# Designed miniproteins, single chains: the designs that were tried, part 65

Each design is a single chain, and the fold is of that chain. pLDDT is the mean over its residues in the fold that is shown.

## One batch from the design tools (miniprotein)

Design m2244
Fold by ESMFold2-Fast:
Structure m2244 (fold): chain A 97 residues (1-97)
Amino acid sequence: DADSRLQDRDTLLAVASLLRGAADKVRAGDFDGAIELVQMAVGALQSNSSLQDLREQAQKALDMVLRAKSSGPELGPEAAKALEELAETALKRAKEL
């Protein structure tokens, strides 16, 4: 369905933007802002049955940000990298639709 593909594309582009913003916030030490953006991305993906694998990856990235906040600054770079890689995955899927 062309309309479904356009909606999926818009969702994926929004998610990619949110995840990139979250990665930038992690690098700035704003873990609360990063958590908020990743939660928005998870919410956007949860409403779409065809994107549940990406939602699971976003939830895993959220867990990494939460661990970085609680366990210290050494986990921040890994969390930011995971968010960037997931944003690139979302952007790639959007371009393939």
Scores: mean pLDDT 84

Design m2245
Fold by ESMFold2-Fast:
Structure m2245 (fold): chain A 80 residues (1-80)
Amino acid sequence: SFEEFLERVKELMLELGIPEDVVEKIVKKAKELSKVKSFSDTVRELEEMAYEEMLKYGLSGEQIKEFRDRLIEIILEIEE
């Protein structure tokens, strides 16, 4: 479900060190976008928002790669 997707992505972002208030903002925006956009468009915008925040907080290239790799895994599991 989309709610399961959002919960897993929230946990992933928190694990990687993005502040809780920032994570909640991203999740809320993605939830609102899901009402007017396709799943793939919503995921793309969520990824872009998370990527920008990770860069602002100085996350390493390894951490950003881990986020992208695990996001793809979450998407594949939810699509099944």
Scores: mean pLDDT 81

Design m2246
Fold by ESMFold2-Fast:
Structure m2246 (fold): chain A 94 residues (1-94)
Amino acid sequence: MEELKERLESYLTPEEVERAKIIAKNLTDEQLEALVQRLRETTDPREAFKLLLILYYYAEENPEKVRQLLKPLTDHPHPEVAEAVRALIEELEK
């Protein structure tokens, strides 16, 4: 469960991790859709991991919603991002 969280945080600074938590807590439905769209379009794996960490923290209160939003992203063109998306979906299904 915590292994994916630690892996995502390892790509980021402590300040970026703290910002991800704050963003997740204040995320509106419109902002969530925009974030998922940015994750779909990004070619930068570091940006993708920042967005996935925000979704990880948002999923603490909204696991089913995040799972549904991530399902179309399992075929992300960057292999490491696709793997991280699948790993997060698997954690949310347990």
Scores: mean pLDDT 80

Design m2247
Fold by ESMFold2-Fast:
Structure m2247 (fold): chain A 83 residues (1-83)
Amino acid sequence: ELLVTSEESLKRGEEAIEAEKDEKKKEEMKRAMEELLRLQRLYRELTARLGEEAALRFLTLMAEALEEGLPYEEAVERARAAL
């Protein structure tokens, strides 16, 4: 669910960022939101091309790479290589 967000969920995320008082944390949350937007678009593309199961596996691998601190582009390459 967190890997696949609706437009409404993204708007709520933007509101949470705006309400954050810690400027450093706010900047980190903004970067996370940008990555989530890219993941949502990628998920739509992958689901259309590879089917839902493969798309979910790809997103899981990307989420793991992002949690390890890898940038979006490298996470995409790692997930693609692992499929």
Scores: mean pLDDT 70

Design m2248
Fold by ESMFold2-Fast:
Structure m2248 (fold): chain A 95 residues (1-95)
Amino acid sequence: SLFDGLPAGTFRFTVTNAAGEVLAEEEVHFDPNNIGSRMRLLAAQVEFLPDMSVEDFLALLQRAAETGEPVVLENQEVLTDQGRVTATVTIEYLP
């Protein structure tokens, strides 16, 4: 499964502009045995990192979970309520 190696817990996605203003924030509670939680992670990938492959996205989530440190991605094209914007995406794992 594409979700092999991901622990249960909460992934927080934060989108900030160059000024450090928060444009969007979402928390996804993930359970690998729950299809709805898997679908919510895939929806987050489409919104926050639409140009990234699902495999690369899930690898970033695994890195956040394994290290306990935020994963920060600069110059990402993100889907917001204002359309596509270039922003920084931060991924955090909350056990």
Scores: mean pLDDT 85

Design m2249
Fold by ESMFold2-Fast:
Structure m2249 (fold): chain A 74 residues (1-74)
Amino acid sequence: SSRDEQMERLIEELEAELAERLRSLGMSDAQVAGAVQMLRDLATGLARERGASLEQVREVAELFLRWLERELAE
């Protein structure tokens, strides 16, 4: 459906943004892949298992990114 296509595009955009941020911080390919996979699993689980809206998935992804930025900012 159009909504499923929009959700997949949102997840892909969020994955790309996360990967670029982590690479710019000097993280290894393995660390980047791990973080991206965690984000995808969280977003896909919310969308499919819990019927989350695009807005809810974006909010959870933003919380994940802020958490990760704080961990890396030490």
Scores: mean pLDDT 81

Design m2250
Fold by ESMFold2-Fast:
Structure m2250 (fold): chain A 80 residues (1-80)
Amino acid sequence: SAVETLERLARYLREVAGDDESAERLLEAKRLIEQGKLEEARELLTETRDRVLADDSLSEEARIATVTGLTDVLELLEKE
């Protein structure tokens, strides 16, 4: 599910990649999805994905894993 993917990615970003800000943004997007605010969640996730993609402090592996996961979540939200 989108919610489970966001929670897993947030944990990864916080505990492995060291990106607490992006992790908090993903948890906020999770809250928006749970409230049925899907358009606001999509906007936040798109902004967060662009931020992660541009973040030179993250490893290439961390950026690819996060961007791929966020793209999958965004595709799931388009089907709702």
Scores: mean pLDDT 82

Design m2251
Fold by ESMFold2-Fast:
Structure m2251 (fold): chain A 87 residues (1-87)
Amino acid sequence: SMASRITAAHIYAISLAIEKGLSEKVYEAIVAAINGATDEELEEYNLSPELLELAKELRDAVLKGASIEEIFELLERIVKEEERIKK
């Protein structure tokens, strides 16, 4: 179900935040995206353009009913992009 996929995505996001040291801002943007946040709401997190685009892709994937595997791949892409941007 959609609710089950949203729950699984949120649990995986928490796991990635703890394991990879994801910033609070990026983690909160991921949670907002999973909950269907608007473009304007996602822009409030002041992410890089690349992270913002990935957050929008994550939101769209969740809303379109993408597989849990596709959602997990998007979450991993966000983590890798933040790792690239980190000092």
Scores: mean pLDDT 82

Design m2252
Fold by ESMFold2-Fast:
Structure m2252 (fold): chain A 111 residues (1-111)
Amino acid sequence: NPEEIIKKNFLKLPEEEREKVLLNLITEAGKNVVLGFNEKNPNIKKKNLQKALKILEKIVILSEVETNNEIKKTLLNKAKGIVNYIIENTEDPEIKQQAEKLQSKINSLLS
């Protein structure tokens, strides 16, 4: 299972390196959101927003196994902010549905 291998490798990292990995993923997701919404071509817009959603999904997967609750909550709240921005600003029903599914999973992990 590729997801379990990713989780296992993440947990081998020291806490400071895990936080750095998650922060880098937040930055990469935000970059793809900016690139997506600044694009005039609908196909390139969708591709960049889908890249952002895949990165946000990876943040969620890694946050499920993060042992430091303060890091976990902080990074999930940052991911939630980006997901909410996509939901509020996208006109693409498929992107919105994917973002709403991810929002629900983030909310469950923050509970």
Scores: mean pLDDT 90

Design m2253
Fold by ESMFold2-Fast:
Structure m2253 (fold): chain A 90 residues (1-90)
Amino acid sequence: SMQQLRQEIALALLRMALSVAKQSEESILEQVEFLERVAKLIVENNDLPEEVQRVLEESLAAARRAAEAGDEEAAWAALEAGLEAVGALI
């Protein structure tokens, strides 16, 4: 279905964005802010289920809190866990 295809494209784009962020020499906070912007665009353009949106919002919020505290490992763990959870829902 078109909905399933949009969800699969959204997940692929999120995975690519996370890979780009991990390769960056920028601060963890700047990388989280980049991923927040990408996730917002993906959600707005792909009509994602509310459960997927909640998981993304929760993982990004956790990542931002960790990044603001200077905990880079916790920030990446939150983002990776969120992406795995989204993948399980699609």
Scores: mean pLDDT 84

Design m2254
Fold by ESMFold2-Fast:
Structure m2254 (fold): chain A 62 residues (1-62)
Amino acid sequence: AEEGAKLAAERAKKGGGNGEAAYIGAKHGVETKDPTEGALTAIKNGGDYGSGGSAASGAEAA
């Protein structure tokens, strides 16, 4: 869970996106077991669509 969230944050940061939003979204996606919910949470926390995609991938990997 934590490792997937950190991976999402790093990927979003390297892509010029919001790493914090991606981290928050990825953790939420893992906790709910729904990568789509994680992606939506990342976007709501100020992430772009790229940050949402990173959050979903991180949640699936965790």
Scores: mean pLDDT 69

Design m2255
Fold by ESMFold2-Fast:
Structure m2255 (fold): chain A 85 residues (1-85)
Amino acid sequence: SKEDNEKMAKELQDVLDSISSQLSPESQAVVDRYTPLIIEKIKAGDYQGMQDLFNQLVDELISLGVPLSLLGRLLGSYLGIVTKS
């Protein structure tokens, strides 16, 4: 439903904002760029577009040398949100 999508969008935005605060300025800029695009896909019910953008975000963070432990926390939180909604 639209209400479920709005809740999912808020939960994922909160996760991305939390992770962004733990990153270097260069990595924060990447998260800040992708976050609004991912949120718009969720609100539109475009879950494939959401997954594609999230994969692109993770790939860019890997290329910037973000630790795998922090990437694992991001992925775990993301999967928890998308699998319960």
Scores: mean pLDDT 84

Design m2256
Fold by ESMFold2-Fast:
Structure m2256 (fold): chain A 100 residues (1-100)
Amino acid sequence: HPALRHPALRLFYQYLLEQGVSEEEALAIVEKILRGEKLEDPFWDVLGVALFYYFELDKSIDEAIEFAKLHLPDVELTEEMRAEIKATLERIKQLEAQLQ
């Protein structure tokens, strides 16, 4: 699938499967992110932008989150949401290291 050829989206797809999301639903989510479509949950919108910034521009997780905040100014990035996104990106980073 074209979305799964992108390294960041392939890792995110694998993360979604680990979280118990179905293969069909996980694929739909990564396809929407690839097309730049907004997701129903703002958490996934912020995470998607941060993932692309982190992997595409080789930036730190903290820089990727700040970049995502700038691109989604209408989303209130709470401290709790920021912590969850950071933990999620760290988990995806661990998956990348394990699946090389």
Scores: mean pLDDT 74

Design m2257
Fold by ESMFold2-Fast:
Structure m2257 (fold): chain A 64 residues (1-64)
Amino acid sequence: DQELVDRALAELDRQEQDALAQYEKKIKEAEEKGDQAEKQKLQEQRQAFLEQVEGVRRALRDSL
């Protein structure tokens, strides 16, 4: 199952990179506008997303 896990991890990495790029852009725009409330919400959503991704990544590795 190593090859299946490696492919799943690579796919997860690509999806994470795309989502993080979107969060980074929106957080930067909120910061430049001085919208602290929007920035904080986006940071919290990004953190929750990262925690979910790490959970999936760990589960995939632990299945080996």
Scores: mean pLDDT 82

Design m2258
Fold by ESMFold2-Fast:
Structure m2258 (fold): chain A 73 residues (1-73)
Amino acid sequence: AVTPRSVLDAALELVIAIQQDDEAAARRALATLLGLPTEEHRALAVAFIEQYRPYLHPEKQAALDAAIAAIRA
């Protein structure tokens, strides 16, 4: 079952992976987030990702924006 904790963990893994240029980890985290069953779960994931946005390097912002756009689609 999907829990708020599992959504937070996947969102944090995605942010860390993007910051570290870990393409394999980013792909795994994004796949988890894209598989979320409801609009509410996807909104929660985006909210968690946006909470960590200020901690990423400016150069990583475009990759974060692309991931958020994919989750929202």
Scores: mean pLDDT 82

Design m2259
Fold by ESMFold2-Fast:
Structure m2259 (fold): chain A 89 residues (1-89)
Amino acid sequence: MEVVEVEVRASDTPEEVRKKMEEAEKLGPVIVIVRAEAGLSREVMEALGEEAKRLVEAGNKVGLVGASESESEEDIEAKKKKALELAKK
């Protein structure tokens, strides 16, 4: 399976989140590692959850990683690697 990273930002709309996840799915069977910023709106979180479920039901894998402003890029990369290894199971 292809590994694809999707970044979801606090400034994103629900439609932008759906578009990002749909573009990842078009690459064929994928493992999508989602990097989600702190402070996402409820609507964006709901859209992300719905798209994650849709992708998994379609035979893809999804890992979700929260990224806080207080975390280093190195810490976030370590979390993404762990999410990827868990998704491979």
Scores: mean pLDDT 80

Design m2260
Fold by ESMFold2-Fast:
Structure m2260 (fold): chain A 65 residues (1-65)
Amino acid sequence: AAAAEVDATVAFIEGVLESVEKRLGRPLTPEERRALVDRMLAHQLERGVITPEQAAAVRARFDAA
């Protein structure tokens, strides 16, 4: 289902963000978080792993936080 695929992608990106924060020893700024999310979504879109609609939904989930 589209919602389940969006949720799975959000969880994957959250895991990457958590890993980056652990290596930095601090939380990401809103700007850093947005840039990393956008870069990951662009990569997934280029590879055809997600649809543009799913990418927009994932980005909206992170923007709403």
Scores: mean pLDDT 79

Design m2261
Fold by ESMFold2-Fast:
Structure m2261 (fold): chain A 115 residues (1-115)
Amino acid sequence: MSLEELERDIDAAMIQIMASVIKVAARHDKSLSPEVRALMIELADKLQDLANLPGPVPASAIEDLLRKVRELERAGAPREVVAELLRMIYLAGELKDADPAALEQVREEAKRVEE
């Protein structure tokens, strides 16, 4: 019980740290367009919301994050940025026991972007 509670707290903290890293990059990376930076902040806010969800997260939560990444790609976010965000979403989903089929969708999107 205490170890499971500690693991859940650590998982939430790790996702919060990922969201904070994205917000810092969005605020300070002047090579990114204002639209890309705004969408990165919105994605980070969604990751913070995910960190605060109890129990296994629904596939819809991961789908919402994937939709935001697709908006970022359409807005002209660099491929390396999109790939890093997809890796963060995958890790956050694993930490929150997301549906395996939803995680496989994230993995396939990451492979597509890297090709």
Scores: mean pLDDT 84

Design m2262
Fold by ESMFold2-Fast:
Structure m2262 (fold): chain A 74 residues (1-74)
Amino acid sequence: MSPTEKRVAETIKELLKRDGSASQAEIAEASGVGKGVVSRAVKELEKRGEVDVNPNGYISLVDAERLAALAAAA
């Protein structure tokens, strides 16, 4: 990630630890960056398996419990 995207990624993780979920607009306001930078940081974290994005646009941390539930459903 670029240095700016890495900063945004840290902001995302901090917000999600406090609130459980956040929208991309909320992250953009908190980090002071454009929605394009937020979108790229979210995609990189999702690619790394660190966050999930639901159909409503809310972002949440990937929990070990969620990974265990997916494995148990096989």
Scores: mean pLDDT 72

Design m2263
Fold by ESMFold2-Fast:
Structure m2263 (fold): chain A 61 residues (1-61)
Amino acid sequence: SALEEKIAALSEALKLVAAGDSAGATALARQAGAPESFIAAAEKGDVEAAEREAVRTYLAL
């Protein structure tokens, strides 16, 4: 489902941010239609901010 795909994509993007792959995380997040706040955190490689924005997104789904 679209919901499961979005959750999976955000989870994968978080793993990429944690691994230091900000470019890969940003590309995946954009493709998945993540909020701009999550994309901005991923671009910065800010793991804590990306995790916080992912949680907000999960709660809004």
Scores: mean pLDDT 81

Design m2264
Fold by ESMFold2-Fast:
Structure m2264 (fold): chain A 74 residues (1-74)
Amino acid sequence: GVVGSLGSMAGHLQGAAASSSASDIYLEGARVLTDARDAALKSKDGREATRLGREGFDRGGELVDQAKALEQKS
């Protein structure tokens, strides 16, 4: 589900941070995804959980794009 996907992606970004010149941005993305996962997990409404997950993925995706752009220039 959305909670599991957010957690898995956060773990992936933490891994990417360990070997990247854009480590700070990847770690920020991991934090955003982890916060979204925790918010979705605490939600009592499936629709709200889905919305929170989407917002987390959108923001995390923006940070991943920023990190990749920095890696290409570094």
Scores: mean pLDDT 82

Design m2265
Fold by ESMFold2-Fast:
Structure m2265 (fold): chain A 99 residues (1-99)
Amino acid sequence: MTLEEIVDEAIKAVREEAKKLGEKYGLTDEQIKLAIGVAERAITDLAERGELKNLTPEQAREVAKAITEAAIKAMKDGRLDEAYPVALEAGRKKVEELK
């Protein structure tokens, strides 16, 4: 797969997971949209650093899931200013666990 295909697969997983977890935790549509934006930004930043280029589609989905879970949890806990750094850290940790 190309890096572009890996990023596209990860972004699809973000949207699926954010909707699922947002509904589970009773988040508003606006909070879910913000969490998606945070997660997509974290994925783009990891891709630009070359951290996603050697992942399988399944591994890319697992990274996206970890990022999205962290972003959604931050939104649920009212930690909006921490959502991006927490999501980015969760993504990096998951990439290392998959190597």
Scores: mean pLDDT 84

Design m2266
Fold by ESMFold2-Fast:
Structure m2266 (fold): chain A 97 residues (1-97)
Amino acid sequence: ASPEARREAAALFAAAGVLLAAASIRAKEEDLPLVKEVGELLKRAAEAAEAGDLEEARRYLEEARKLAEKIKDPEAKADALAAVENAEEAVRLLEEG
């Protein structure tokens, strides 16, 4: 990927981390394990993307989206889904750049 694509992807992964922190603060106790697992999958996706394994990164993001959809609190769910969407955009930029 170009230096510009890598810089933009890094910013999107950073934004995803902040959104997951917000989801964790808003989440009810019953949603915390799901939010935590989404965070772990996003971390794995970022590590795979850094290694150049964009197919593996996409697989982690697909599982993260499925778990985020199961979050019951509407605000925590919205934050977690926004985090996944930022990470998906980061991987798209790395694939195209």
Scores: mean pLDDT 88

Design m2267
Fold by ESMFold2-Fast:
Structure m2267 (fold): chain A 74 residues (1-74)
Amino acid sequence: TQAVLDAAAERVAALAAPEELRETAIRGLHESSRLPDPRLGLLLAAHDLRVLAEQTDPAVAAELRAIADELRAA
């Protein structure tokens, strides 16, 4: 679970997106990693990334949704 969230944070950090959006997404992933239930943490992280995807340009949105899909599958 931690490895999946860490990989997601690295992918977000590499996005050609505004710094504020990257920081918000990474903070959400970090907070999700602290939840007692790893499954709930992955689902919450995926949900938060999908919400952020609705607030950004289509290319960044597609990347955030792809990361969210990987978190849901883990």
Scores: mean pLDDT 81

Design m2268
Fold by ESMFold2-Fast:
Structure m2268 (fold): chain A 62 residues (1-62)
Amino acid sequence: SPEEIEAIRKKLAELMKKALEIEDQIKNSTDVDEVVSLVNEYQKILDEAKKLRDKLFELEKA
């Protein structure tokens, strides 16, 4: 579905923006516990983005 493809692309763009914000927060943080929490959140975003990219690839192949 073109609508599903567009929705996935929009969500990927939002996840990438959030990932960049977290990278900036990590660089500016002086608290080790905060950095660990941010790194864990960053990894979750990357994992979600991978699943969406895999889904997008399947939809574009069909």
Scores: mean pLDDT 85

Design m2269
Fold by ESMFold2-Fast:
Structure m2269 (fold): chain A 69 residues (1-69)
Amino acid sequence: SAEVERLLAEALAAARRGDVATAIALAEKGSQLDPSRAGEIADALGTLAVILGDEELLAAMRALGKRYE
């Protein structure tokens, strides 16, 4: 959905500026709105977390992906 795409885009932007708490909150909101896309959200932000070296974001996205298995 357009709303999930918007939330993911905002979460990625928050992660890039180091706002991990906002990135996690937006990822969780998107996953709640469309649970079938939670894996896509977790993978996108998890990949960015690896690039940024952000262990907190990586751990949070791994946990998010597991909750929506």
Scores: mean pLDDT 89

Design m2270
Fold by ESMFold2-Fast:
Parts: structure tokens; C-alpha cells; sequence
Structure m2270 (fold): chain A 70 residues (1-70)
């Protein structure tokens, strides 16, 4: 599995966790994705929003990160 594929899987899992209300889990998954692709801007915003408890911004960052990771 290459780094881009790993980041895409992490981003998708983070998005699902965020949508389920598990923002701590989502932040962890987004951090894993960022380790694979540091320039994944959506994932970075998702982590920051999740840490603040901003569900809408976390979901938007998750969607952007997922698109960037594909």
C-alpha cells in the first residue's frame, strides 16, 4: 500500500468517525493520514476542528482531505 492509499483510508475512517460523533477518534485518524501525506490540507483542518469540537468544520475538512488523498 502506498502512502496516498494509506492516507485515503485514514481520511475516510476519520470522516466516518467524525460523522458518528467520535471526534477524538477522527482526530487520531486524520493525524495518521497527515503522517503519510503532510500536504493533505483537508486532513490538517479536520484534525484542528475535531480538537475544538467543531463537527461541521471537521466534516468539511474530512471531505476535502478525502478528495486530496484519492
Amino acid sequence: MDAKEAAAKGAEAAKEMGEAGDYAGASSRWQDALESLPDLKGARKGVEAGMKGDAKAAAEGGEQGLREAK
Scores: mean pLDDT 68

Design m2271
Fold by ESMFold2-Fast:
Structure m2271 (fold): chain A 95 residues (1-95)
Amino acid sequence: SMEEARERLLELVRRLSELLEKLREAIKNKDEEKKKEVVEKLIELGEELAELAREIGAEEAAELFEKAIEKYKEGKIEEAEQLLSQGLRLLQEHL
């Protein structure tokens, strides 16, 4: 249902905010191992966001989340965050 999708999105956004804060701390501290761990979790979260987007018919949002995952894998953190933000905006418009 749309209500369940909204609750799931709120959970994923909360997890995203926590992970982005942890990523910024890891970058500031030059902790490459922690950065790697957090990026892996962001990739998993991006996959969950893409699945949710497809379930509700937000195909463009799903594509943006997939591109964000690709950028995280390439180490392009700022580009990944931009794409993730764009995907979230579009996903929210469908809910």
Scores: mean pLDDT 88

Design m2272
Fold by ESMFold2-Fast:
Formats: C-alpha cells, structure tokens, sequence
Structure m2272 (fold): chain A 81 residues (1-81)
C-alpha cells in the first residue's frame, strides 16, 4: 500500500508541476511572479524525491501535507491582488 500511495502522490505532484508550467506561460506575469513560480516548481521536484524516499505511510502523509500547504500559501502570495 505504501508503494501504491507513493505512485498516486507522484501523479498529483506531476500534474501540479504541469499546471504551474502553464501559469509560467502567461506573458503578463511580473519577473517576481515568474521567479516565485520557478521556485515553486523546484520545491515540487524536491517533494517528488522525498516521496520516492519515504520509508513509512506516516512519513509520506507528512510530506504530502507539507507540500500541499506550501503550494497553496505560495500561490496565494504570488497572485494576491
């Protein structure tokens, strides 16, 4: 079950990276917004490595939760009016 949940987590992270790359294609973005989105993509790539190396269900759940919280807070910061 750990390997099955890792596979699902990796799929979700890969989809998030693709969505962020689509956001980066917006020509109206400021240089600051682009830099923050690029850092967010980098953090998601790092999260993929953490998921692959997770040794327990508890560790995997913690990685996923922390990653989701970081993505959500960062996107709110980037796109705050």
Amino acid sequence: SLEELKEKALKVIDQAIEELKQLLADPSLSEEQKAKLQELIKKLEEAKEKVKNAKSMEELEKIVKETLEYVTSTLKEIFAD
Scores: mean pLDDT 85

Design m2273
Fold by ESMFold2-Fast:
Structure m2273 (fold): chain A 82 residues (1-82)
Amino acid sequence: SDEELLEKAERLEREADRILAEHGLPVIHSDIEIKPEPVDPEKLRRAIDLYLEAARLYEKLGNFVAAERARYMARLAEEFLK
């Protein structure tokens, strides 16, 4: 059902957000310099996968704004890996 898809999308996004938070990323919004934090590439790759799956589910629900937000967060995680 659409409710189950929404709950799953939100849960995946929250799990990805937690991984980014562990790496200090939520405190590094667009106007703040990136602090040197220890990077776990495997966890960040997991966060990317979780955001992309959440985006897919949001698109299936017709929530393109949430899908684009999730893809944007995946790109931020990818950029942090570079």
Scores: mean pLDDT 77

Design m2274
Fold by ESMFold2-Fast:
Structure m2274 (fold): chain A 130 residues (1-130)
Amino acid sequence: MPPVHVVSDSLEDFVKTLLERVPVDPSLRISRTIAEGTATRAADGTVYDLVASVRIDEDGRPVVEITLTSPDRSETYVITVYLDENGEPVSARVQTLDRALNVTGEEELSAEEASKLLERIDAVLGVEVP
C-alpha cells in the first residue's frame, strides 16, 4: 500500500484513518512514527526522549508503541498499548531495557490503566504522519 498522509487532532482519529486504508487483515505489519518529543518523570524530573509509533498486527488490530529513552541511554521504557477493533485500549505492557536492550523489567497494565495512559499521551503528543 502507498503511504498515507494523515494529520489528526488525536491518536484515536489517526488509528481510525489508518484502519480505513490498510489492506484487509494482512499478515504484514504496517508501522508509522506518529510523534516525537520529550516526557518528564514527575517523581525525579528526569527528561526522556519520546518516540511514539502505531502499527497493525497480524490480526489487523492497531498497536501503539511508545519508547522513552533516558538522557544517558542507560534506561529505555517500551510501552506497548493493545487496542481492539474499535481503537479502544484493552491492555498495555511496559518493558524496561538496559543500554544493550536487554529486558530488565516487565509490567502488565489493565485495560483501565492502559486507557488512562493513552489519554495522557494523546493529550501531549498530537498526531502528524507524512
Scores: mean pLDDT 61

Design m2275
Fold by ESMFold2-Fast:
Structure m2275 (fold): chain A 70 residues (1-70)
Amino acid sequence: MPVEVASQEELELEGVRVTVTVFRMSDGGYLARVFNADTGELLAEARAADPEEAKRRAIQLAEERLKREK
């Protein structure tokens, strides 16, 4: 399979419940996606060679977006 779920976590950013999912890509890199857990809206995506780096970048982008929308 070209994409596999490497990890999934629920957490709270700026008072909003989010789901963070990290996928292993076919090229060996990782894609992290942050969704609003209540609405299903995609808040941020980030790619990196390392799963923890992808996750950290996506969380930071989602947090900044939520701060701007409030």
Scores: mean pLDDT 80

Design m2276
Fold by ESMFold2-Fast:
Structure m2276 (fold): chain A 67 residues (1-67)
Amino acid sequence: TEEEERRRRLLEEARAVDRQMEEAAQRLIEAGNKSTPSVGKALHSGADTLRALGEAAVRRAEAEARA
């Protein structure tokens, strides 16, 4: 049905965002490991935030998909 297709599309889009946030988080972790301790701590915190945003996007899409 169109509703099932909408749910599938919504979940696929959210998972794509989650993957993008994970990739960006990994880059921040790598940059943080090469930086001074204070800058590294800030970048690692940023990475945690990006991962949380990706996870939140998936949870939001799952909630919307539940009807």
Scores: mean pLDDT 84

Design m2277
Fold by ESMFold2-Fast:
Structure m2277 (fold): chain A 65 residues (1-65)
Amino acid sequence: HMPSEEGRKALGEVGRELAEKHTLTDEQASKLSEAAGRAGQAMGDGMSIDEAVELLRKLGEEAVK
């Protein structure tokens, strides 16, 4: 139903790593936040933590490009 604490922590670490490697504009930060929201929703809908992390990495890298 809702993402586990473990899943939310994993997504947070991916987002932090992406933000640390890049100086984000407001637009890029907004897109990264949307990507994290989509990955979290997918976990809530039954996606595994590993799959959600890969989804966030893919969308997050596109957001900061």
Scores: mean pLDDT 74

